# Designed miniproteins, single chains: the designs that were tried, part 32

Each design is a single chain, and the fold is of that chain. pLDDT is the mean over its residues in the fold that is shown.

## One batch from the design tools (miniprotein)

Design m1100
Fold by ESMFold2-Fast:
Structure m1100 (fold): chain A 121 residues (1-121)
Amino acid sequence: MTAEEYFELGLEAYKNKLYGLAADYFEKAIELDPNFAEAYANLALAYTELYKYTGSKEDLEKAEEAIKKALELDPNFLLAKAARLYLEGVKIERETGDEKAAQELFEEAEKLYKEYEEKLK
């Protein structure tokens, strides 16, 4: 399988809310193409969803590291910036219970994600 084929399987798993399976497929894509910025950004989103439900420090650290790598590859990558804001919102909500501060970050992340999707057309 190619990096792109694993990436597509990861996207399908993520769409079906199989976040652990999505993360595994994105990691396989990255093993084949270490410069795959979209795979790192989507890996961060998958681990953020896992962290949201589990509260696992390991999932949080994996999400943060994936965001860092995506932004090192492309500092202006909208999906990676959206993933960072979404993770920050999840962290604030889980660690402080500040739903208002989390919601502001979620709205900013959604705006960047929508802009990213519009550029794919």
Scores: mean pLDDT 89

Design m1101
Fold by ESMFold2-Fast:
Structure m1101 (fold): chain A 140 residues (1-140)
Amino acid sequence: MRVLVVDDSPYMLKALRDLLESLGHEVTVAHSGEEALAILETESFDLIIVDYDMPGMSGVDLIRAARERHPDAVLVMLTGNDSPEVKQEALDAGADRYLVAGDVVGAVEAVLETLRSLGEDISDEEIEEAVKRLLDEIRS
């Protein structure tokens, strides 16, 4: 798939890009909602993963803009916020999924489960190995 990952954390962008590329996906990263919106004016994606809490343009505003321009894209909000109100705001904006993750390990697991739900052939062993690889990088 062609995947766009949007987050203001360089560490999160690297972790998700490295993971998705290792699974054979073509990954574009954006460090802000404004950067992502500019990319989406000229490029199309199968999956767009957006952080909720970004400076400037919010993740919800980006989801709303992306849904209007790319009606067939799978839109995923990935956030540490577990508020029912924030979840509803994201879904109302056009998000297909709302993923809650407190850290990068949880984010990796949530993204892998999302890919599995979309029909990707990802085993439990591949999820375990991806998590192990990430933990080894954190510990090094």
Scores: mean pLDDT 81

Design m1102
Fold by ESMFold2-Fast:
Structure m1102 (fold): chain A 63 residues (1-63)
Amino acid sequence: SELEEKGKKLVEVLGEETVEALMNLVGARDVIELVERLLEPAILRSVLTLLDPETAEKVLEAL
């Protein structure tokens, strides 16, 4: 699915440790649920403010 592809790209660009930290931050149980929550604009904005600008850009490219 598209969510699975976005999730794989997110892990590839951020690394598993950062993805796990983001999952814990947003209350996601898996990478697919993380992608679903990050596609919500309010959650995305909050998460992006915690990342450096270059990493934030990579997140946006992965979504």
Scores: mean pLDDT 82

Design m1103
Fold by ESMFold2-Fast:
Structure m1103 (fold): chain A 73 residues (1-73)
Amino acid sequence: SMEEARREGRELAERTLAAAQARVEELKAQGIKAELTVERSETRVVITLKTEKGTQTLVIDLLTGEATYSFEE
């Protein structure tokens, strides 16, 4: 159902944010510069992790629970 999809999207967003925050702390502990940016709206969450190697972006659709990943050097 649409309500279940919204719940799954929120749970995916929360899990992904926790993993991204843990990854930033891991990189900082290794002396690697990392910047985490999170943009939240009613319909999506955009999580961007920027390092010297490139930028990782994950877009989570809160209505469908779908996630789209991209990487730019």
Scores: mean pLDDT 80

Design m1104
Fold by ESMFold2-Fast:
Structure m1104 (fold): chain A 65 residues (1-65)
Amino acid sequence: SEELKKKIDELNKLTEEHRKLGREYDRAVQAGDLEKAEEYRKKMDETDKKIQSVLDEINKLLEEE
């Protein structure tokens, strides 16, 4: 369905964003920039919540057992 395709695209964009934030987090930690690392961690947590929300929507579209 078109709705499912849109949700999968949204999920893919969010997972890509999460990966980018993870790399920025790693760089900040490696540089000893703990303040910047904490900012990226918070953004990753926010992205994780969005990913979970989209997964829940996909599961509803697919119908859970």
Scores: mean pLDDT 85

Design m1105
Fold by ESMFold2-Fast:
Structure m1105 (fold): chain A 61 residues (1-61)
Amino acid sequence: TDDEVRRLLEEGRRRMIDALRSARSVEEGARRLTEEGVDPETARRWSERYFAGEDPEELVR
């Protein structure tokens, strides 16, 4: 159902946000995001933006 798909997407989003919040460096954040299924270039960009002060909830959709 649409509700089930939405739940799975929110679970994935939550894991990606947690990956960024638990990272200690840009490299660690990019690696953790890649482990969650994010492509390496996007993972690197999101990690860099997070460490530059952007809200991870706005980065990960």
Scores: mean pLDDT 79

Design m1106
Fold by ESMFold2-Fast:
Structure m1106 (fold): chain A 80 residues (1-80)
Amino acid sequence: SKLEEIKKLLEEFRGKMMETMSLEAFNKVYEVLSEIVEKLDNGEEVTEEDIKKIKEVVEKYGNPEAKKLTEEFVKKLKEL
């Protein structure tokens, strides 16, 4: 289902971000991603505001590779 594909994309994105970022910086991203995963588990949809929150936390705490991974993730998410 589309929901399962979104969850898979979030899981893959989380894993790549964890490998790319420091633990402290990743924890800030993880807080935002965990909130979104909880919403999906409760039957809610990923909104444009959720995507904006991901972009904002990565802009503040991420490195250039983390920003690139975020752009790739958002593109894949919009293609679903």
Scores: mean pLDDT 85

Design m1107
Fold by ESMFold2-Fast:
Structure m1107 (fold): chain A 65 residues (1-65)
Amino acid sequence: MELSLEELREILDEALANNEAPGGARFGLKVLEFLEKGDPSPIKEIAKELGREEKTEEMIEKLLE
């Protein structure tokens, strides 16, 4: 159940490159907190606000694999 940091960094890099807005940086920070603590709740809340809930759920499922 170890998270794939390399895959997540690639996703974060693309998100930051395409969305340099404050919302993108905030999402990245919450993803890093998820990696450290294993709690997806902050990520889900941000994804819901940004309308990216579906993509975020797919990412979380893949990371838990």
Scores: mean pLDDT 54

Design m1108
Fold by ESMFold2-Fast:
Structure m1108 (fold): chain A 96 residues (1-96)
Amino acid sequence: LEEQLKRGEEDAKKLEEEGKYYAAGLGYYANGKFYLEILKDYKKALEAYERAYELFLKAGDKVGAARSARNAAIAARKLGDEEKAAEYEKKAEELA
């Protein structure tokens, strides 16, 4: 599972380097979901969703960016970082 997540991150990074922002965003979003829901690694989940948010914005996908921001806020709350959670909730609201 962790080896698959690492390969997924490497693949997403390569897609980002190629300017394939939407595909890269999907990769980071999928990794974030596994960290949040399966591994309960909230710090890595937050990092993955923050990357997905930035990449979906670069791709012009406001829906993907808003979803990523909401999930980043959930991960931040799990870490006790209410300030970062509020920041990402606001980012998601601004995209609606």
Scores: mean pLDDT 86

Design m1109
Fold by ESMFold2-Fast:
Structure m1109 (fold): chain A 60 residues (1-60)
Amino acid sequence: MTEERTLYVDDAEQAAMALAHEALEAGGEVVDVRETSPREIVVTIRRPDGTLVRHTLVQR
């Protein structure tokens, strides 16, 4: 089952990059990165245990 998370951030692009780097360093995988609006990026990560986590990053 996929986990859904919403994060409010100052910079969606930089937050997406940081999240992707952390996932890769933890031995996970970046499945998808999608800009859904000019202030919203969705990053889907697979953890080493196979769990999919979908992060919606909303810029404020």
Scores: mean pLDDT 81

Design m1110
Fold by ESMFold2-Fast:
Structure m1110 (fold): chain A 62 residues (1-62)
Amino acid sequence: SPEEQFLKKLEEILKQLETATIAEAEQLVRDFRDEALRLGVPRSLILEGLTKMSEVMMKKSE
């Protein structure tokens, strides 16, 4: 399902974000958002995913 594809992609991106530079992270976030919209994932799930990615990046920048 689109939701299963979204969750798998989110897990992969969260893992990549742990080692990414800020510039790489910004690109990963953009690519993820665009793909989630293309897959027709509900906006609420996209926002949840973006929030989780933001949390990883904020923790890393401390």
Scores: mean pLDDT 78

Design m1111
Fold by ESMFold2-Fast:
Structure m1111 (fold): chain A 81 residues (1-81)
Amino acid sequence: VEIPEVPGMDPRVLALAQFLANLPSVEAARAAVDYIASQMPRDEFVRTMRQVADLLRRTFPDDALVQAKADVLLEAIAALE
C-alpha cells in the first residue's frame, strides 16, 4: 500500500499514514499508535493523528483494513480527550 505525495501536506503526517497503512493488522496498528502516543506530547499526538486518520480515510476509502486502522487512531484520540 502506497500513499501518493500530497502537495502542501506535512511530510510527518504522510510518513506516519504510510507506515500505519502498511502494518499487517489492526492489532499492529494499535500497538504502533500506543508507542507513538508515548513518544510525543498529548496535544501534538491528537493534532497529528487526526490528520493521519483523515488522510487514511480519504486515500483508501475501499480498503476495510486501512479504514479499521483509522478507527483505531480516532479511538486513541477519544481516550485522551
Scores: mean pLDDT 78

Design m1112
Fold by ESMFold2-Fast:
Structure m1112 (fold): chain A 73 residues (1-73)
Amino acid sequence: AKEEAEKLYEEAKKLEQQAKDTLEQGKKVAEELKKQGRYKDAEGVLQNAKGVADGLLKQAKDLKEKAKAIEAA
């Protein structure tokens, strides 16, 4: 029903926000590591944050596709 589609869109929105927050936190940690001269650790933190964010964005996309299928039915 329409309410199910809306719930999936809200869940997708939360995952997209979580992905954004993960990237911002990773950038802050990487900046602190760079201040300490730990450039390899900083790059590792950024790569991990990007990986987690990509996974969350894929989940959000799947939820949006399910919501569209419900609305189209």
Scores: mean pLDDT 85

Design m1113
Fold by ESMFold2-Fast:
Structure m1113 (fold): chain A 102 residues (1-102)
Amino acid sequence: SKEELIEKAKKYAEEAIRLAENGDVQGAVDAMVKAFQYAEEAGYDDPETVKALGEAAIALARHLGRDELASEIEKAMKNNDVDKVLELAGRALTAAAEEAQR
């Protein structure tokens, strides 16, 4: 169901935050990819799913020392700019994936 997809997206986003805070960058990337996949299946239009992706992206950006990116994501979330949150969350995921290869 759509509700189950939303719940899975949120759980994987929360897992990404936990893994990032524990320094498991690769684990955080893998969890964030799953969160995005379930969010896409749910249609991206659920506010709770977008918020969860944004919060996970902020945690990843901060862990990588990308404080400006984290601030941009927070601003997009405050403005309810879904497209901008998803764009910036994708940039945080890409940066984390690159860091995991170092």
Scores: mean pLDDT 86

Design m1114
Fold by ESMFold2-Fast:
Structure m1114 (fold): chain A 71 residues (1-71)
Amino acid sequence: SVERIRKIDENVKNKENVVSEEELKEFLKWLKEKKVPQSLLDDVEEIIKNKIPVSKEALEYIKEYVEKYVK
């Protein structure tokens, strides 16, 4: 959920390394290729649409989670 992604990103205010919109769009494409649950795709699309800041650390954490738990 968007709520869960926002919780991972709670410390973004103090992080200089915010992910660009282009990187988020590439990440969404990668998630679609990995056949992740639609709820996660919807959450990432909402982040892009609303320009919610996401740190590179939060993005990497979600990527590692997908690679570990989504087959």
Scores: mean pLDDT 71

Design m1115
Fold by ESMFold2-Fast:
Structure m1115 (fold): chain A 85 residues (1-85)
Amino acid sequence: MIKLTIGNDGKIKIESDDKETLEKIIKLIKEKYPDAKITKVSDNIYLIEGLSKEQGIELAEEIAKKLGMKLEKKELNSGTLFTLS
């Protein structure tokens, strides 16, 4: 399972217990958004900065499509949570 939390400012936190899946996602982000700042917080958590909220939403949808995962969306006061499974 992958969790993407997108803030209203476009700051994205990506969480998963699968390191290989996270590495594939980070590669996709680097290719699509080369100017994005990617910070490895832990083996299971990455922080991405430099995307708009719209770009963050597009990214979540593209990850779900590329990995063949089901996308569930939840609106939060501080942004949007996507769960991929």
Scores: mean pLDDT 81

Design m1116
Fold by ESMFold2-Fast:
Structure m1116 (fold): chain A 65 residues (1-65)
Amino acid sequence: LQKKIDELLKQLEEAIKAGAPKSKIQELRQQIRDLMTEYYKKRAAEDPRDQAYLDEMNQLSDFIE
């Protein structure tokens, strides 16, 4: 999941640079949000003591808004 989020972030950056339609950029942002939510939800279930994931999630969420 983490690697997939990184791939989508790269695709988002490339789409913006290429002047892709606003709808495509919004779709990529939505996919990133969905995957980030699932990623950190799974991480919290596996290791609920790792609070660092919440901080990372918030930083990435701000970027994709």
Scores: mean pLDDT 70

Design m1117
Fold by ESMFold2-Fast:
Structure m1117 (fold): chain A 92 residues (1-92)
Amino acid sequence: MTPEEKKAALEAMKLIAERLRPQVKDVEKIEKKVKEIVEEIEKVREKLIKEGYSEKEIEAKVIEKENELLEKEGKELTDVEFIYLLALLNIK
């Protein structure tokens, strides 16, 4: 992904978050879930660094764990809440 493509993707996600925020009944609930996912991913990353995995292996394992957590949330949240959660995760 080029720097220009990455910037465009981040701006698009920010716009999605701004547009969906008024449609989310409990914004604090979604923001709390984002924080919990971020903290869990950070813990996984720290553990893998301590265990001596390469940067490429850490990235692959972190993506796998993030997908696991997102699959769980996607089953529990409404479509609007889930898209809002995804947008928030990608603009941090």
Scores: mean pLDDT 82

Design m1118
Fold by ESMFold2-Fast:
Structure m1118 (fold): chain A 69 residues (1-69)
Amino acid sequence: SELKKRAEEAAKIVRSEMDNETGEKAVELLRKAAEDPSKAGEYVNEAVRLLQKEGKEDAAAKVIEAFKK
């Protein structure tokens, strides 16, 4: 599952940068992206937004890159 691999890669990035509830929420959204490809863009965008709100702009950029082909 390509999306599962991308989600796990992105989740590792989030976990390396954040140990709080917002980080856990972002990881949940990334898992949902892998489970529902039709909504993957919406979940990834929401996870990226959460990271940006916490000032984790580099992590947000890496998450976006992890979901690019």
Scores: mean pLDDT 81

Design m1119
Fold by ESMFold2-Fast:
Structure m1119 (fold): chain A 88 residues (1-88)
Amino acid sequence: GDLEAAKAIVEALKKGKITVGEAIKIAEEKGGEILARAIETGAKLMGVGLDKKVDIKELIEMLKKAAEQGDYAAEKALEALEKAIKEL
């Protein structure tokens, strides 16, 4: 689910920056549909292409931007990502 997807993204980001597109694919592969859609929405709101490499702080900022616009999926995705960071 979204927590497993978030953990996979955090582990990938510990090894270096990944693209927004790679983060979405990791989320989809782990059944994190909410996280995948929230990352896509945040990237669109910030004008970030799928080929842009991001770190964990930039990813959190994208999710916060989507949540601030009232995206419920982004709020849930942010919760999952913050929990993954605490557990890893």
Scores: mean pLDDT 84

Design m1120
Fold by ESMFold2-Fast:
Structure m1120 (fold): chain A 76 residues (1-76)
Amino acid sequence: MEAEIKELEERIKEALAKVPEEELRKILEELSPEPAKTEEEAAEKMIRFLRELEKRGYLEKEDAEKAIKIIREALK
């Protein structure tokens, strides 16, 4: 399971590297302009960010769904 999480992290890093810096900055400002006050708020912002990367074609749907599940499980 740890190895699969590491592989997912690498795919997310590759997705981020494909996003132009200017576009990445705009996405982050639009979805997460303010710092998170709670762990749940931080997770919600991360989930929105991952979905935006999927919508724009930088991240595969399966990888986005796996990352979202991991984030949600960490909150339980």
Scores: mean pLDDT 74

Design m1121
Fold by ESMFold2-Fast:
Structure m1121 (fold): chain A 88 residues (1-88)
Amino acid sequence: SLEEQLARLNEEALANVNAMLAAPASDVEKIKALGEAAIEAVRRARELAVQILADDPEAARAGEEQLRGLEEQIRRLTAEKVAAGEAL
């Protein structure tokens, strides 16, 4: 189902964020790759959320805004960890 696909994408995003945060700061390329994978999962989740909420455009808009905010947060956390690693 679309709901099962969305749940799996949420699990993938969380797993990649946790892996990125746990990665050694010196492994800048791994941090970048994990951050990008998490962002991609969130982007795919936004596409599915719009499909699931097709009958409720206001809920769809709110969900898209929340997931866009999450994408921005992941991007910032990844950039901060990359900067810390590059300073080593």
Scores: mean pLDDT 85

Design m1122
Fold by ESMFold2-Fast:
Structure m1122 (fold): chain A 86 residues (1-86)
Amino acid sequence: MTELGKLSDEEVRIIGKEVAKKLNIDENHAVMIVRLLRGGSSVEGTAMGLSAVENLDIDTSYRMSSQVYSYLQSNMDQLLQLVKEK
């Protein structure tokens, strides 16, 4: 679970777009992953949700979800500051 749990949908979109740029992944996938993690999903639960919604391979969904989670954990303070700056 991330400290991002209180973020609005707009703030999740801002973070998702930033993460997508940094990890070179699809913006819609990154936003979905951040949204699921904001909701308290585990990395595995997030991968299952992404796989089901986007019709992606589970291994690909798990890899992307894990990469996004690791990026959020390493850059949490910077991302929260980005959101607060609007």
Scores: mean pLDDT 80

Design m1123
Fold by ESMFold2-Fast:
Structure m1123 (fold): chain A 79 residues (1-79)
Amino acid sequence: MIRRLRIEAKVDGKVVAEFEIDLETGRVRNLLTGEELPPGAEIDFREIAAKAGGKVTLRVRLLDENGEVVAEGEQEIEP
């Protein structure tokens, strides 16, 4: 079963944001700062792109309950 979602945002090859979402609890954690967001919080990737000054490449990984990657994808987001 898919348990966690990891989203890494890069601008010009540099990691500008990284989040982990627990799909059972809804808890979101910013992996760069250690900040925890409330359950059900949405991440504004356009705001991240605007603050970083460019196009964001999102790498999304789906992890099972054992922490193993079961699927991976990539998407570009423009400000």
Scores: mean pLDDT 76

Design m1124
Fold by ESMFold2-Fast:
Structure m1124 (fold): chain A 73 residues (1-73)
Amino acid sequence: SSAAAGALLAEVGALLREAREAIAAGDTKQAREHLERARALVDAARPSLPGVSAFLEREIARVEEEVRRAEAE
């Protein structure tokens, strides 16, 4: 449903913001924990919301790459 899609977008969006804040603070472990939570939410929602889940998987992957770059520096 549109309401379920909106709720998933809001919750995962908040987790991605928290992950980026953790990266900025130098806490890549905390960033990974937020990303793992975001991925679990998307995995659970995928059967019901495949389009939104695919979009959010791409957004999560982008922040995962930001963590990898921060860890390499």
Scores: mean pLDDT 90

Design m1125
Fold by ESMFold2-Fast:
Structure m1125 (fold): chain A 65 residues (1-65)
Amino acid sequence: MSGTATVVSVSGDTATIQLSDGSTATGRKLSDRHILAGAGDTGYYVTLDGPVAVGATGTYKQVSG
């Protein structure tokens, strides 16, 4: 599964992301533009168009978890 993502909160190295299907996932900042997020047993790799900050947008791709 893949789509668009928006950062809705950031706390230290942790970010919460809203996915294009309306669900949310919480994950860890890997770099200034990349987040590895999870919801249940599903992992998502998120690539942002800019630095990790509230309101940042990008894309996500499902990775096996």
Scores: mean pLDDT 81

Design m1126
Fold by ESMFold2-Fast:
Parts: sequence; structure tokens; C-alpha cells
Structure m1126 (fold): chain A 103 residues (1-103)
Amino acid sequence: KLEEQKENALEALEIWEKLAKEELEKRKNPDYTLSEEEKEENKKLYKKFEELYKKMIPELQEIIEEMAKELEEYIKKNPEDIEGQLKKLKELTEKAKKEIEKL
């Protein structure tokens, strides 16, 4: 029961990290444009994330929400530091993963 919840949360975290990383990479490369195939893939990933997130218990949702808010705050304070934002993304996802695994 809890193992299934953790699995869903880890999968959602992996999707979120991928999408967030792509968004930050776009800011680094001003000529970066997603292909139509990549846009469709991202739509599917967003749908899957939403489905997984809605199935999570509140404790797991809170871990994901706190991670996302902390990244957003870092970006607001360091808008030009794309490399720092990417590093912060990795640190926050590693922290969230460990918190999920310890439940």
C-alpha cells in the first residue's frame, strides 16, 4: 500500500525533474525550440504527472509541493544563474527522493 504510493511519487518526481530541466535549458539557449513531437511528449508527461499526483497521499504531495516552491523561490532570487538553477533542481529532487524513500 505505502510502497505503491512511494512508487507513484518517485515516478511523478522523475517526470517533474525532466520537465523542469527542459524549461531551464530553454532559458540557457535563446534559439531553443521544441519540435511538435517533443511538445506532444511533454503534454503526455504533464497528464501522467497530474494523474500520479492526484493519487498521492497528502504527505507525498507536500514533499513535491515544497520542492517545487523552493525551486521557484531560488529562480526568483537568481533569475540569470541558469547553472545554479539546474544545480538547485538536482539538489531538491535528490532531497525529495530521499524523503519519499524514508516514509
Scores: mean pLDDT 82

Design m1127
Fold by ESMFold2-Fast:
Structure m1127 (fold): chain A 81 residues (1-81)
Amino acid sequence: MKEELKERKEKALKELERNSKRLVEALRKAGNFDGAESVEKDSKELLEYLKKQPDDDEKAIELAEQAAKLAKQLAEQAEKA
């Protein structure tokens, strides 16, 4: 159980970091520099917060997974614009 939650947390944090960087890049390419800076700051703060949570904190893992999914969706939308 704890090892499975730890792996799930590590995967969610990697996806969140990757998708947030992708979103920042897409916003910069679109000329939205203020939006890119805001996303970069907020995603960094969220990642640091989530990394500090226990590996068995299912609510923190769910938050990380939801944030990663949202960042991916927003990046895909920004890339299509």
Scores: mean pLDDT 83

Design m1128
Fold by ESMFold2-Fast:
Structure m1128 (fold): chain A 81 residues (1-81)
Amino acid sequence: SPLEELEKEVEEMRELYEKYKDKLSIEDAIEVGSLISMAEMVVWELKLLVEKNADQAEIDAMAELGRRLIEEAKELLKKSI
C-alpha cells in the first residue's frame, strides 16, 4: 500500500541518518533529524486517518506532506555527504 511504502522509506531514512549523523555538521544533523521525526509523526497520523476512514483528500494531502518531508531530508543528507 502507499502508506506501507512511505513507512518503509521513512524507516530507511532513519537508518541512513543513524549511520551518517556523526559525519554531518551539528546544524545539518539537527535539521535532517527533525525532518525525519516529523515524517514519522505524519506516518502515525496517516495510520489514524485510515483507521477512522477519513476523507481520501485528507489522506492524500497528509501522504504528500510525508513524502515532501522525506524528500527534503534526502536532499539535505545528499548535500551534506
Scores: mean pLDDT 86

Design m1129
Fold by ESMFold2-Fast:
Structure m1129 (fold): chain A 66 residues (1-66)
Amino acid sequence: SMKDKIKEELIKLGASEDLAQAAADALEFARKTGDFGPALRIIEQLEQQGLPEAAEYLRKQLDKLR
């Protein structure tokens, strides 16, 4: 599924399984509701954990919804 692909890529970029799952769920929430808040908070967490490639990947996925 698309969520599984997003989760797998984030894990490859260093995100924990829990954070990658939360990111996939936040992208689905953004797609369904137009509320980008949860996904933006996860991007901030990825940056704070020193995972800039994971953060940028999630930003690009979010930008596809605009």
Scores: mean pLDDT 87

Design m1130
Fold by ESMFold2-Fast:
Structure m1130 (fold): chain A 90 residues (1-90)
Amino acid sequence: SEADKLFAEGMRLYNQGRYEEAAEKLEEAIKLIPEEERPWELYYALGVAYLKAGRYEEALEYFRKALSLAETEAEKVRTEKLIAEVEAKL
């Protein structure tokens, strides 16, 4: 799908250290997916991209959304640790 392509492009940009551009592509990907179908991973990836870009308020917003969608203990723990890290930067 177009959303999958934009997500893959965003992750490629992230791996290149191009965090602002990565966040932009991940936001484009998320907007193409109906809200009720958006997985934890998409919000988590977007939060990580904003965190690496130094945009802590945006990172916190997306990590909180990811936490609300986390289904496993591992997903919750990973998300909560990054929320604590971002809050320490604010």
Scores: mean pLDDT 86

Design m1131
Fold by ESMFold2-Fast:
Order: sequence, then C-alpha cells, then structure tokens
Structure m1131 (fold): chain A 60 residues (1-60)
Amino acid sequence: MNEKVALTTAGGILAAAGDYEGAFEVASKGDPQLAARLVERHSPDPELVEKARAFAEKAA
C-alpha cells in the first residue's frame, strides 16, 4: 500500500520538476496506469504520452 503511494508520489514530484521520463519510470513500478495518467497530465510530449498509454494498456 505505502510503497505504491510512495512511488507514485515520487513520480509526481519528478513530473513537477520537468523529468517526465523519470516520473514514468518510478511511478510505473508501483502503478503503471497512474503513471500513464501522470505523464498524460503533465508532459507536453505526445510521443511519451502515447508510449505511457500503450504500456499501461498492456499492464491491465
């Protein structure tokens, strides 16, 4: 429980700092679906957003 929250929280901090690739890498270890939503919300890079969505879809 706390581990997933910690990983997604760390991912959110990285995204706020502009490290969207690092944010996805860290958050996806805990929750790949939330990691994809985080990248979709914050990243201006459509290619990264599409990769994150595809990864989350495969993990479902």
Scores: mean pLDDT 76

Design m1132
Fold by ESMFold2-Fast:
Structure m1132 (fold): chain A 92 residues (1-92)
Amino acid sequence: SVPSFKAKNETDIINLELKIRLLLSPKSRTALSPEVRALIQEFLDKLKGKSFEARAKALQKLYEILNTLPRDPSPEELARAKKELDEVLKED
């Protein structure tokens, strides 16, 4: 498990987004399923144009979900993750 991260300013959220994007890199040592990669990319695209507060909450939630998802998640686990992420975006 990874310690909880809370963004306090724009630099913190940029650094968190970079950590998440590194998981999508071809040089990453973390093997991610295509479905998990698609989930990350789709969610990051939804964050474009959002406020600092919305992006900070959403990136923190995504990071927490990625730390709890198995390497090869079931379709049901992916659906739950998508629902939780969409709910975070709607709460603001």
Scores: mean pLDDT 72

Design m1133
Fold by ESMFold2-Fast:
Structure m1133 (fold): chain A 77 residues (1-77)
Amino acid sequence: MEEEIKKKAENALKAAELMKKSIQDWYDRVKAEADALAAQDPEKGAELRAQGETNYQNGMSKAEEIKKKAEDELKKA
């Protein structure tokens, strides 16, 4: 039972790290798209960038929560 809890925590930690990487890669693409869009439509470009930043912050906060829970479980195992 402890071994299953430890493995779930290790999987959650790895998932959180992959989630952070995916969010960062996604945000880098959104910034590039927003900059390209802003050259033709500054308002739409700014809106895309603002939405991207909000989603990035929310996603990274969620990934940190998952990571912290996994780290806390690993300390108990």
Scores: mean pLDDT 82

Design m1134
Fold by ESMFold2-Fast:
Structure m1134 (fold): chain A 65 residues (1-65)
Amino acid sequence: MVEEAERLYQLGVEAAGQGDVATMERHYTEAAELYRKSGDEEKAAEVLALRDRMVAAVQARLAAA
């Protein structure tokens, strides 16, 4: 479970590096769910916070015209 969560997190990092925010959001959400199922709620919260910050940054940039 943790190994799959780590793999999904790395796929999210790769997507973020490519500017694919939608794919990053999906992978980070899935990774966080697996971390939580593994009992690592702290890591799950950390990954979700990172996802939310990236999404907010993109939305702010779009709103700035």
Scores: mean pLDDT 80

Design m1135
Fold by ESMFold2-Fast:
Structure m1135 (fold): chain A 66 residues (1-66)
Amino acid sequence: MLEEITEKGQEAYRLIKEAEAAGLTEAAERAREIMRKGFDSRSAETLMEALEEAIRLVKEALEEKR
């Protein structure tokens, strides 16, 4: 669990930075908000779902840009 959360968190952070560098500021901000809500939750399961949703959102935005 913790190792998976750490790995997903690193991937999400990397993708958010890539999106910001590509000018996808709105997508990056939405992803950060999703992650913030996940971290503010009282559930590791909710945090995992938030990280996966943030990753999905940023990947889709980056793919549309390309």
Scores: mean pLDDT 78

